# Designed miniproteins, single chains: the designs that were tried, part 112

Each design is a single chain, and the fold is of that chain. pLDDT is the mean over its residues in the fold that is shown.

## One batch from the design tools (miniprotein)

Design m3900
Fold by ESMFold2-Fast:
Structure m3900 (fold): chain A 86 residues (1-86)
Amino acid sequence: SLDALDLPPELQEELLRLQGRIAEAAKDPEIAEKLKKAGDSIKLTGNAIVDAANTLRAIADVLKDTDPELAAEARALADRLLAHAA
């Protein structure tokens, strides 16, 4: 779970805020279904931070046409998580 990640407090706060915004978008049943399918397609690497970043990129791809600002924020956080994992 994303809540189990050992992240700096600033990244943890941004992740929680972004999760809340994604949950709001997921109130649309079609978006919720696409997000579920995207999540189910993610192959776990064994690195929880990398897996979280890959999940956020998949979410960004789903949201790109419906909420491009939220998609951009998800992609930016994914890039920051990958930089932290390196």
Scores: mean pLDDT 79

Design m3901
Fold by ESMFold2-Fast:
Structure m3901 (fold): chain A 74 residues (1-74)
Amino acid sequence: GPLPEVPEEAIEYLRKAIRSLDAGNVEEAKKNVEKAKEIAPDNDILRAFIEMLRGIAKAEGQTEEAEAIGEVLD
């Protein structure tokens, strides 16, 4: 069957979240991740991308950013 596709608008918000993380802007990163999830709340592929982004932030020592992204997943 067809795989669930991630809407481009949700992907655009994830790109904005990545830029916010690079800038150290925790609140903007969280807000953009929340907007992506609002567009596709039950999309497993989007959830996997958000989990990966949280993992990258944590691995880079961006603890506050990783925590904020984790709140969106809960």
Scores: mean pLDDT 78

Design m3902
Fold by ESMFold2-Fast:
Structure m3902 (fold): chain A 57 residues (1-57)
Amino acid sequence: SLEDALANARRFAEALSLSEEKAAALEQAVRDGYAASGDDLRNSPVLAAQFEAVLRA
C-alpha cells in the first residue's frame, strides 16, 4: 500500500540519517512512483530515477 511504502521510506531516511529536505524528497518520490506504478514500486522507473536524484544531491 502507499502507507506501507511511505512508512518504509521514512524508516530508510532515518537509518541513513538523511536531512529533513532529502527525507521529504524521498517521500515525494514514493508518492510519484506509486501514482505511476501502483503497488509494484520495486520495479517503478519513476521511483528509481527520483530516488537516485535525491541520494546524489
Scores: mean pLDDT 74

Design m3903
Fold by ESMFold2-Fast:
Order: C-alpha cells, then sequence, then structure tokens
Structure m3903 (fold): chain A 115 residues (1-115)
C-alpha cells in the first residue's frame, strides 16, 4: 500500500540521518585524535548498515539501493581498518566518501517520499 511504502521510506530516511550524524561525530573524533571514540562510532555505523542491508534484502528492495548500501558498508569497514592501523587520513577519506553516498541516498529517498 502507499501507507506501507511511506513508512518504509520514513524508516530508511531516519536510519540514514542517524548514520550521517554518527559519521560527523566520528570525523570530529578523528580530528581530535580520539581514536577509541572514532572506532566505537564507526563500529556502530557498520552495525546499522548491516541491519539496513538485511532489511532491504528481506523486503526485496531495488538492487541499486542494496548495491549503494553495500558500498557504504565497505567504506565503513575500510575506515575501521584504517583507524586500527592509526591511518587517520585513510579513515577520514573513507568516512567522507561514505557520507557523500549517504547524503545522495537521503536526497533520493526524500524525493520519493515527497512524490
Amino acid sequence: SEEEKKKFLEKLIQEEEETIQLIDEAIEALRRNDIDRALALVREAIRIEQDTIAYLKKNNAPQSLINTEETILDLYQKAEAAIERNDIDGALRALEGAKLLEQQELAELKQQLAA
């Protein structure tokens, strides 16, 4: 139904906004050299993305959306690995890449909700 579709989009929008906030906090933590906090925030983002991908697959979401989320997950995992190696520049590049994809997806989801 249209109502079920709206609820699905609203849930995804909320999860994307929450993940963008976690990325911003992780970037700020890295810039302050707060490695433990950055690592915890990135691991939370990984957990949310894994749950989102499972939810999308269960609900037979478009493959393009699943592919975008899997790319975002890969970037978070690269950020985690970079933080663990104390490669702050590598971690920042990965998180900034993930944030750009999250923001693009959020804009598309909001456009679908408004239609």
Scores: mean pLDDT 89

Design m3904
Fold by ESMFold2-Fast:
Structure m3904 (fold): chain A 65 residues (1-65)
Amino acid sequence: SHEQLEQLERLLVRLYLEGKVTPEQVSEIARLVKEGRLEEAKELVLSLPLSEEDKQELIDLIDGL
């Protein structure tokens, strides 16, 4: 949904501001999601050096799309 997409984008911005993700990683996740490539988006999230909690929150938001 639009609300879940907004929440995903807000979380990605927050992780970027915290220095946890790069602009390239944010752009690639957003691109994959917009293209409906949700499995690849989740695989990318799992490959990132993020906490298990941050990964799970991102995956839950993607699965809710």
Scores: mean pLDDT 86

Design m3905
Fold by ESMFold2-Fast:
Structure m3905 (fold): chain A 89 residues (1-89)
Amino acid sequence: MVKERLEELAKREEELSARLAEAVRAGDVAAVRELAAELRELMEEAFKLLKEEVKEDPEKLKELEEIEKEAEARLEALAAKAVAEAEAA
């Protein structure tokens, strides 16, 4: 079921986010880049599942596409900041 898969992805996101914070503190730029890429893949999978669930509702689909674009922009900004912070550590 989509909900159960989304809950699994949310748990993985929490775990990856915790590892990313540790990598930033350790100054491990390579680990930060790898973890940021994994978070991006996880986000793409989550939005793919959400779009499938609302496929029959064009208004919700449009809303999700807008939210996805904003989420992608935020993740790219956060990843760049995390890399810069790790390089400074």
Scores: mean pLDDT 81

Design m3906
Fold by ESMFold2-Fast:
Structure m3906 (fold): chain A 67 residues (1-67)
Amino acid sequence: GAAKEKALEAAREGNEDEAKKYIEEMVKQGASAQDFMEVYAELARAGLNDAAKMALDYAVEKILKER
C-alpha cells in the first residue's frame, strides 16, 4: 500500500521520523507481518534503529495475534 511505499522511501532517505509516521499509518491500514518485516529490513539496513524496532514489534504482534 501507499503507506508501506512511503515508509520504505523515508528509510532510504534516512528520515526516521517520517518512517515512524508511515509505520503508524500502516498499522491503521491493517498491514501484514510481512509488510512490517520488509520495512524493518530497510530501516535496519539504513541504521534507523528506533524505527526498525518499531516495525519489528508490530510484525511480531501481528504474528502472535494470527495464532
Scores: mean pLDDT 86

Design m3907
Fold by ESMFold2-Fast:
Structure m3907 (fold): chain A 73 residues (1-73)
Amino acid sequence: MARELFEKYQEAMSKLSPEEREEFNKQISAALQAQDREKLTEVLTEALKRAGLSEEEAREIATQLADLYLSIL
């Protein structure tokens, strides 16, 4: 399951320009350093929506990714 989530995330992020991806990475990094699960989920949701996912699917994936990222740090 974690591998599939990561794969979906990577695919979605590949649809963003390198510049957009860098901006989102900066926001994600800040949320991770703050240990702010709610902000991390929000930033990931916006990034996935920008990549073309529906709001519902973006929220679902973002929640799972936020949990995964915080568990490996």
Scores: mean pLDDT 78

Design m3908
Fold by ESMFold2-Fast:
Structure m3908 (fold): chain A 83 residues (1-83)
Amino acid sequence: MEVSEETVNYILRLIEKLKEVFPDLQEELDLIAKNIPPLYKAGKKEQVIEIIKHLERAYFYHQLGLDGEAIRHIKEAAEIAKK
């Protein structure tokens, strides 16, 4: 997968949607949003891709009513963003 500026903008918009759905996870989501642009600039494309996968799975699980799984994926994305 090619990580581009469009990819970064997509993930930041997904984070904003997740903040509306999970207001109690603002700290984790803000941490992810803060770390995405520096990781992209550092060329850590695989790490950015893993964060995207977890956030997409979080939104998918939310759409299925599986909010516990969605929350787990957001927390895993935050741990990856801290590496």
Scores: mean pLDDT 83

Design m3909
Fold by ESMFold2-Fast:
Structure m3909 (fold): chain A 71 residues (1-71)
Amino acid sequence: GVLSARNLSTVTHEPGEVVVLDAALEGDLTLPPSTRYAKVSIPAGSEVTAADTALPEEVGVEDIKKAVERI
């Protein structure tokens, strides 16, 4: 896929809930007050792999977007 599900699961939620999203997501996501999960919009044709080692443990959707840029 365009984006690795592992990338999203690593940075979405840490308190014990893991959210795994598929690649080729459409749209963006606003984080609710207690839940931190993200749906990242990736331009069609973007080639991203599992370069998630640079992602911090506690992150929001903004950090995921930046990580995708760096990949």
Scores: mean pLDDT 38

Design m3910
Fold by ESMFold2-Fast:
Structure m3910 (fold): chain A 98 residues (1-98)
Amino acid sequence: SMIEEQVIAHLRAALASTDPAKALAHLRRALALLRTADSVSQETLDLLGEVIEAATDRAVIEAALELAMTMLELSEDPDLISRAIGLILRAIGRLLDL
């Protein structure tokens, strides 16, 4: 969808950002857009996984966790559900290691 294309653009911008405040702003915009979406793709989940792996700032990881939880709510396929749960667990693990 057009909404998901905008979510992907913001996730890519967050991943490319060296400034945590800019990354956080992109993730917050992605979250607001995603809350209006009807579904989520594997590409969007995989990009969020890259954001979680790259993130070192607590607020950025917390925003990524909220995105992962929202993606779980939008996931109906067992494979997408499994991926979303994996992202939630990875984000929690990252927060515990900070």
Scores: mean pLDDT 90

Design m3911
Fold by ESMFold2-Fast:
Structure m3911 (fold): chain A 82 residues (1-82)
Amino acid sequence: MEVFVAKAGKGEATVRVPSGEAVIKAGDKTYRFKAPGLNGELAEETAKEMAELGNEIAESTDVVKQTGLVLRAIGLLVEASL
């Protein structure tokens, strides 16, 4: 099993293949996703982009913006699974 970890500021993302388990840590918040169709070749890139989204979530005090960033993370996982 391969594990990809990326950090960006206050954001950290972990992506596991082939299980498709993805975790974003954004300050004191943790978001967990499952994308079993995740393409392993895209896992490192996906982890980096998810870590950047985690940093934006941690830096935002706007709940609507934080929700939009979480939805972007879901979209990223969907695209990486096509």
Scores: mean pLDDT 83

Design m3912
Fold by ESMFold2-Fast:
Structure m3912 (fold): chain A 66 residues (1-66)
Amino acid sequence: EAKEAYERLKRYLREVEGLSDQAIDEILIGLDEHGIKSAEEIEEFRKTMAAVIANGRAERARQAAL
């Protein structure tokens, strides 16, 4: 169900990434604007977001080591 996928995405963004409710709402609006409405597409977006954020953290850690 798409609602359960949205709840999983919101929980991930809030509890794992520490995003504000405002930032989470902006992301969800962006998903709707891009036609991402199915549970499968929402879950794929969550996985993609997790990978992008992890890569960004690694890059910031590399920069901080300089």
Scores: mean pLDDT 74

Design m3913
Fold by ESMFold2-Fast:
Structure m3913 (fold): chain A 118 residues (1-118)
Amino acid sequence: RVLSEEEARELLKKAGITETGIPESVVLKILRVTSGFDLDYVSENGAVGPFSLLPEVSAKYMANKSADDLAAGVEALKAIFNEEGISSAVDKYFPEPGIVDKIVEEIGEETLKKYFLD
């Protein structure tokens, strides 16, 4: 189901995204890049959910959570960026190459470093 930007913002609030330490506006921009706010997103490569993570990635970083769990998805992205850095090495976690470049274009590298790197 494709959400409007306003519906996505309300869902982020209900999911307690602010508790991750990452602003809702930053997560909203990531969702625009990864799925266009489609909670039921499925890529041709089998990536699922609003963050379009590959099933093996969701299994590793979101164990016992649905692919549409927004807070778990944000924590998974934090773990991935802390392991790999803000680089093309992150592309292996997504269905297509260049996804990190699209996220950097939407949010900015310094904003990603500020909120996703510890």
Scores: mean pLDDT 74

Design m3914
Fold by ESMFold2-Fast:
Structure m3914 (fold): chain A 97 residues (1-97)
Amino acid sequence: MKTFKATVIDVRLAPDGRTATLTLSVENAKELAAALRPGDRVTITKKDGTKAEVEVLEVRQLGNGILELTVRAKSDESLEALKSLQPGDEVTLEVET
């Protein structure tokens, strides 16, 4: 298991109501991008303890420590957690290996 700290820049819900595109400022963004592959499970945890369990669909490096993740929520509870993310939120990403 690898843990990364990130700040949410943007959250965009897809029209399918199941996927979201997260724009994140990430400590060690290059290491996170190298660790993630499509199909990987990631747990996103807010400072308040709210957790979103997601499947990674796409990883894009935008430069300057900014990463764009396209993710699919694994449950309705995780989808609501993703919808609750706001610009400026500090989150922890746990990558299951």
Scores: mean pLDDT 83

Design m3915
Fold by ESMFold2-Fast:
Structure m3915 (fold): chain A 94 residues (1-94)
Amino acid sequence: VPSIEELKEAIKKLIEETNAIIEETIKFARSKGDEKTVERLEKLREQVEKIFKEIEEKVEANKDDLAAIKALYSETLGLKQLVEREAKKLKEEI
């Protein structure tokens, strides 16, 4: 079973990787001149940033609760997967 510290590091890495996917997808959409897709991705970025802030606050509030940190890891992973799917779909529409 991963430790609380390993899960916290994994959550931070998932957040960083998810933000990188959004940034690269926005750059791609801008390079194609698709302003509508850029606007949709910027809204997605704002929503994702808000959710990740809430996740980070919950990680701090539950810092010694392994079950809570595991649940937050699963939530963060699920959000990354949703972002990857949406980014792929939007790239295919350009």
Scores: mean pLDDT 84

Design m3916
Fold by ESMFold2-Fast:
Structure m3916 (fold): chain A 87 residues (1-87)
Amino acid sequence: ADERIREFSERLAREAAEYAEREYGIKLSEEDIRRAAERIAALIRKLSSQSEEELEAMRKTVEENTAQDPFSREALLEIIDLARELR
């Protein structure tokens, strides 16, 4: 579980950094990317302790939030899906 959380978090943080640079011209340092991966991993661990009903409600809220940019929405959905799988 820990290895899968780490690999997922590192991948998503890297993808987020690439997206930010491409779409907004924001260049993240390797330290910023590492810190983002650590925060994603912590979020996955926290969510994996929640009930299936709570995770499903959260997923629906993210899907209904049209104000979020497409990358952030998709990233949050992937985080919730992984947390649900690790229960």
Scores: mean pLDDT 81

Design m3917
Fold by ESMFold2-Fast:
Structure m3917 (fold): chain A 62 residues (1-62)
Amino acid sequence: GMENHRRLLRLIGRILAVIGEIFDLERYKREHPEDREQIDAQIAALEQRLQQLMDEMRSIPQ
């Protein structure tokens, strides 16, 4: 339905935003390897959020 379509589009937008944040942190980590452990923790938190959004997307009918 229309509601499911709107939910899907919102989730796709949120997924893309999280992917962008992960890419930015990966780039920052390459420039600042001394901060690797802290940055990896942030990336892990974003990967958990990404998985939750992807699971929510998979639960939408159609």
Scores: mean pLDDT 84

Design m3918
Fold by ESMFold2-Fast:
Structure m3918 (fold): chain A 87 residues (1-87)
Amino acid sequence: SVVDEIEELAEEIKENAATLSLEELEKKVREMVELASKAKTLEEAQRIHEIMDEALRYVLETKGTEETLDIYVEAALELQKILDELR
């Protein structure tokens, strides 16, 4: 499922949080947002949002830079748009 694919990407991000380049992080986050856009229910989209938020918060705690924060904020805005479209 889309949730399972996002969970796998989120685990990769958390496992490699200290060593991931900004380019790799951005690429993985873009892949997760693209998958999130395929959510068909509000419940599925909410679960995706929770998984992505947890993973990106972990990255911020591990490697908090302005660039990492920008990636988090951009992802949060895209996820909110997806949630709003499913309401």
Scores: mean pLDDT 84

Design m3919
Fold by ESMFold2-Fast:
Structure m3919 (fold): chain A 75 residues (1-75)
Amino acid sequence: SMKEELIRKIVEGALAGKTAEQMKPLVEEAKANGVTVDDLRSLYDKLKAEYRAKGVPEPQIRLAFSMAEALLMSM
């Protein structure tokens, strides 16, 4: 879905070390498409499993999700 694609881009941007400022256009597009923090949370287990299978360390995955969650909750 469009929401899943936008969430994936935000999480992958965070994993790639992009800053909040660099991620802002993606986050604004996601919010415009109705993406919420609950949508991100619903994909957590799926995306975590995929990134772990690709060799991404679990602490890095958790930090990327925390950043994505904070950005989606930003005022």
Scores: mean pLDDT 85

Design m3920
Fold by ESMFold2-Fast:
Structure m3920 (fold): chain A 71 residues (1-71)
Amino acid sequence: MDEIRQKVEELTQQAQQALEAGKAQVDRLVEQAKASTDETTRRLLLSRAAAALHRADREAQELLEQADKIR
């Protein structure tokens, strides 16, 4: 098996996992916000969801750039 191709696939899978983990965290925070009756708590949870989404996107972007560099 090609070592470089294997590494590119690993980085691409890690990027996908980062996005999926981020989405799962966002979904969970959104569900908690929906269950909350407190306006302040709802806004805090939605803010955390937005932050989690941005972090996941940035991490995935960096992993994809690393994959591109070793091609």
Scores: mean pLDDT 81

Design m3921
Fold by ESMFold2-Fast:
Structure m3921 (fold): chain A 61 residues (1-61)
Amino acid sequence: MVRRADPALAEQVGKDVEISFLDHGFPKEKAEEIGKQVEEMVRKGSPVSEINRFVSEKLKE
């Protein structure tokens, strides 16, 4: 991956995470918030391992 965040990739990853949380029975507002946080992490170039850890921790709620 290039160091520059692809805005389209960031948006897609955020939406995929939001949908995943909705499928797990999370409230829409919480799923949307988590999706936006993941999108922001991708945009800032956070490592995939850090993003995966964040998502895993939120899924335990």
Scores: mean pLDDT 77

Design m3922
Fold by ESMFold2-Fast:
Structure m3922 (fold): chain A 70 residues (1-70)
Amino acid sequence: MKELSDEEAEKIVDELLEKARQAYEEGNFSEAARYLTAAYIVAASIKNPELREKVVERIRELDAEMEKGK
């Protein structure tokens, strides 16, 4: 299997969070939720536990903003 480095995984999560935010602001809530789910999956592959926790917290912050907008 092709494995992501922690740095590549963090970068992909950042890209997914940007896409989730854009989709949410456009009113595409299902698409935004899909990007958040993908971000959680990528974050779970991060091997460094401190980096993984930091990245997961960023995803949770956006997830909370999306719920607040409902």
Scores: mean pLDDT 80

Design m3923
Fold by ESMFold2-Fast:
Structure m3923 (fold): chain A 95 residues (1-95)
Amino acid sequence: SMMERQKKAAEETLEKAKEYLETAKKKAIDHANSGDFEGARTLAGAGKWEALELANSNEEAKELKPELIKEVEEMSREYEEEVQRTIEEIKAKKE
């Protein structure tokens, strides 16, 4: 059915967005651990942008697209806050 297809498209996009954010988080933390705090911030921001673009470019979600965008925005905010906190903790320990 059309609704089942829209739901599947939204769920697949959410899962892919989570993968982008987790990959960006790992890379950002790795950079922070190496002392590259500017690179860490840049990678975290890139991951957030990629996740948001994935939601915004999804035409298959249709009626579920506003909810999908909201969920990815909330997820991206939580990941950004966690990554920023982790970077600052690493920075404090290395300085």
Scores: mean pLDDT 81

Design m3924
Fold by ESMFold2-Fast:
Structure m3924 (fold): chain A 91 residues (1-91)
Amino acid sequence: SQKIQLQLLVKKVLEYISEIDLDAGIGLLRMLNGEVPDSLEDPEEFRRLRELVQRGEASVEELKRLVTMILKGLNKSDLIDKVVQFIDSLL
C-alpha cells in the first residue's frame, strides 16, 4: 500500500533527523502535528503538503518538499541535502 510505504518513510525520516539533530527532529514532529513555522516561503502550499502527508496521499517528491520547507522554517537548511539523500537511499 502506498499509504503504508509513505507512513514508514515519514517515520524513518523523523528518526534520521532526530539522530543527527534532536531539535530539528522535535521541530519536524511539531510541524507535522499542527504547528506552523514563523518563516515560510509559501504557507498555503505547506498546509496542502502537510494534509497530503497526513492522509498518506503524498508522493515522495511532495514529502521531500514538505520536509525541505520545514527545515528551512526551522533555520536547519544545512540538513536538507543529507535528508534528501537519506530519502533517496530508501528507494
Scores: mean pLDDT 84

Design m3925
Fold by ESMFold2-Fast:
Order: C-alpha cells, then sequence, then structure tokens
Structure m3925 (fold): chain A 108 residues (1-108)
C-alpha cells in the first residue's frame, strides 16, 4: 500500500541520517555528505500529507542541521526552503516551528 511504501521510505531516510551522524562522529565528512544526500533524495520522493508532515519536516530539519555542521550552508538553505513549503501547507507542531526558526537564524 502507499502508506506502507511511505513508512518504508521514512525508515530508509532515518537510517541514512543515522549513518551520516555516525560518519560525522568519525570525521568521515565525505561519507556523511553521501548519506545526507541519499536521505534528502528519499524524502523528496515522499508525497507529504497532513499525516506524515511532522515526521518528514523533522527529518528535513535534522538534515539541514548536519549540513550546517559540515559547513554546507547552501545545501542547508535548499533543505530549509523545502521545510518552509511544508510549514506553509500543513499544520505543524509548535516544537518543529521553533526548531525551523532556530536553524533559519543560523543561515542568516
Amino acid sequence: SMMEEIKRKILEAEIHLGLARMALSLDMKELALKHLEEAEEILESIEVTQENADEVLKLLLEIAKLYLELGEKEKAKKVLKKAEEILKKFEISEELKKEFEEIKKELE
């Protein structure tokens, strides 16, 4: 089903994000970037709905933070623009709205 496919894609994105964090902790920056790019591509392939918007947004914000830690400001900005589109279309938790604003400040 479409719901099972979406859940699988979210899990795959979470796995790549975890691998990126592990690679970064080992100072393997190129590997961290590869896994962040794979997570981003997976999330871009997901149809965002009200039911998954918070979860997809949370993962995009985590990717943006890791790009910033890697000094990839332009990649972080691109991901943050996608996050902003979700914020404009869907009802999002106040916690994630605050996290978005904090990351946005770091990019100004």
Scores: mean pLDDT 89

Design m3926
Fold by ESMFold2-Fast:
Structure m3926 (fold): chain A 93 residues (1-93)
Amino acid sequence: MEALKEEVAKALGIEEIDDERVREFAERLLELAKKAGDKEAAELAEKAIETGDLRYILEASLRMAERAIEDGEARKPEEAAAARAELAELRAK
């Protein structure tokens, strides 16, 4: 199995994920979580900044995406189903 950093780098189309990039993603997620009012996602993003653990970034991203899917499901159930399947694949990594 490959490192989670390599999978995320490929999924985002960036050349490499290092500690600086992990921190950058975590800060971006923290900003998005605060705008969404999701305290748990914000806490996960803060832990990612503190520890550099990509798992916290992934968990925060999945939480915010699940919320967006739930909010959109009543309007676009087909898109919500596709997005949920994609998140399940990411979560399995």
Scores: mean pLDDT 64

Design m3927
Fold by ESMFold2-Fast:
Formats: structure tokens, sequence, C-alpha cells
Structure m3927 (fold): chain A 97 residues (1-97)
């Protein structure tokens, strides 16, 4: 699945970035990726609120993985091993919701 996610077009990522129904998911994924990279972008109180909202969302796993990959590339400023490790941790954190 990661090999397929790595091949996602910029146009598809832009559509996911602009989808208002995915706003809470994008905020959660960005906060989680930054937190795992050692950067706090959201308070614990805000994180818990977004976590509860995201738990109620019925989002396809493929969409979650595409957003997690795009955000992991942004946070690491790369596409190497560090980006892949961050991606896997972000997806695992979402699945634990």
Amino acid sequence: SLEEIEKVSEEEIEKLAEDPSLQDLRRFILAEANKLAGVEVMSDEEYEKFKEKVKEMDIPEEVIKKLAWAVSKLVTNGEGEETKELFEKVVEAYKKL
C-alpha cells in the first residue's frame, strides 16, 4: 500500500487538501505528525477535542494514508526513511483511535 500511496498525484493531494469534510482529519494528522517529530502545534485539550471528532468520521483507509504521507513529507521535508517511519507512526496513531 505504501508504494501505491507514494505514487499519488499532486492533483489528488490538492483535492484532499481542499475538501472541507476532511478539515478535522487534516488538523489531527498534521498535529500528530508534528508531535511525533518533536514539535507541538496543538494543546492537549485541542488534541483530545479533534481526536473525538475524528473517531466519529468514516474515512476510507486509503484517504487517511494519502494525507498521512503528504503531511509526513511536509514535516520531514523529504521522502526518505525518516518520512516513511513518520508515516507509519501517524497511520498507527489514527488506527488506535
Scores: mean pLDDT 77

Design m3928
Fold by ESMFold2-Fast:
Structure m3928 (fold): chain A 58 residues (1-58)
Amino acid sequence: EAEAKYRENVADNRAGKPAKYGVETALEYIAERLGISLEEVKKMLETLPPGEVGRRLL
């Protein structure tokens, strides 16, 4: 579900349309992709250097 919303936001961005879903969609997608809770994603963003979360998703 979170992945589907994230993909829809990406498709809208590619088409030059405003995103339908907020920043929470990106956090939910990261949590789902990594198999961790939203609170753990927030902790990861607070404690890791810039770009580290993106590197793990690639």
Scores: mean pLDDT 66

Design m3929
Fold by ESMFold2-Fast:
Structure m3929 (fold): chain A 89 residues (1-89)
Amino acid sequence: MKEELLKEIEEMDKELQEEAEEIAKKESLSEKEKLEILKKVGERQLKVAELLKEMGHEFDEEEEQLIEKIKEKIEEIEEKLKKLEEAEK
């Protein structure tokens, strides 16, 4: 059970990284559009983790660290998006 959840979180993190690499290769998207897509992917991963907690799943310290890492990535993306939006004004 714990190993299965860690594997799911790791697979989600890998998916986010793979999508980030594909987006970086696709220059047809603006930096803002790329960041918005990455933010949505990260938000989806956090929502799944929260649903698992609501279903009574107990996260250990290592699992909570992975969730926190995803939260930090989303926060960084939000800061970058805000700076880009302020530059457009």
Scores: mean pLDDT 71

Design m3930
Fold by ESMFold2-Fast:
Structure m3930 (fold): chain A 72 residues (1-72)
Amino acid sequence: MSPRERALAVIAEIERLVAENEDKLPPELVQQVRQLIARWRRLLREDPSLTDLVLAAAEYALALLRAYLENS
């Protein structure tokens, strides 16, 4: 997988986890995560030089979201 394909896959997994757990998450957090995803998708399209940074940010956000869902 290219870094771009990996970033898109991580973003899709975050979107899936938010959608599946929307009732367990604060509404403000859901909104913030969805806004962040939209920003990352735009950066991947408009500035390929930021792809590795977007990937790192998305992987970190996924880890935090998983930890939050595991621990409430």
Scores: mean pLDDT 86

Design m3931
Fold by ESMFold2-Fast:
Structure m3931 (fold): chain A 100 residues (1-100)
Amino acid sequence: MSREQLRADVAAALEAVKKAKTYEEMLKILRDHPATRLVAEAVERLNGASGLDAEALFTAIAMYAPGAAEVARLVFDKLKEEGVIEGGLDASSGPVVLKK
């Protein structure tokens, strides 16, 4: 993927995620955008992960796809705001858990 295509795909995913309100809707958006597919996988893997594991996974995403790391941060912030998940990406915040 070209840098221009990557930036456009990330920007489209960011705008779509801002309007999404459910975990499933956000995952669908991330999977539909090639640049953010790794973020979808990371979000699924972070369910139940410790803060340290979440931080390590986020760092790995940032190393390979910097734009995807920003999308991942926005998705986690939005999921927490909507009450879909508990915890966060910080080691001190505890494990990331889907709320029922």
Scores: mean pLDDT 64

Design m3932
Fold by ESMFold2-Fast:
Structure m3932 (fold): chain A 85 residues (1-85)
Amino acid sequence: TEHLERALEYLNKAGVLARIQGDEELLALIEEAAKALKEASKTGDYEKAIRKLEEALRKAQELGDERIARLLEKALYHAKKASEE
């Protein structure tokens, strides 16, 4: 769906920024969320992908990384919309 593609786009942008900044732990969480979201497209299990996205978002917020947090919020919004149809 368009929402799934948008979620992956925002998540990819967040991952690029985390990599540039050297936030290895945040990058790993973002990559786990992306993997879960791609699996959700095959299994329909969006709840796991959403939980992983929320975990990455909380980590970005703890680090005070406003830009990455905002991208993850947009990814989460679109992932939730994809789960609702």
Scores: mean pLDDT 86

Design m3933
Fold by ESMFold2-Fast:
Structure m3933 (fold): chain A 119 residues (1-119)
Amino acid sequence: MAEGLYEAVKNAGKAVKELADRMVEAAQQSFEKAREYGREVVAAIRGLADLAVRTIREDPSLAPEVLKIVEETAKYVREAAQRLVELTGPEGQPIADELLKAADEALKRVREAYEEASA
């Protein structure tokens, strides 16, 4: 069961990164499509945070590995948000700000769960 949850967290992190890549690719041709993928990235990283918190609560021994996945995924989303602004200019800034906020909130929630598990 614990290994199944950890695999689900890894798969969720990979899905967030793949959506971020699609967002950046779309930004080269369509602001509208990039915004849509950006919203999907926000939803996906929030889902990753929910799954990560649940995984840590069900198996605290997985907390370090789960936190690493969320930290790496949050960093990837921040880098994708920067690339979005580079490609779209000021028009992409509102979606980039939402992505940065979602990544920061996701990481904060998972770090809080990690600290609780480490007590």
Scores: mean pLDDT 88

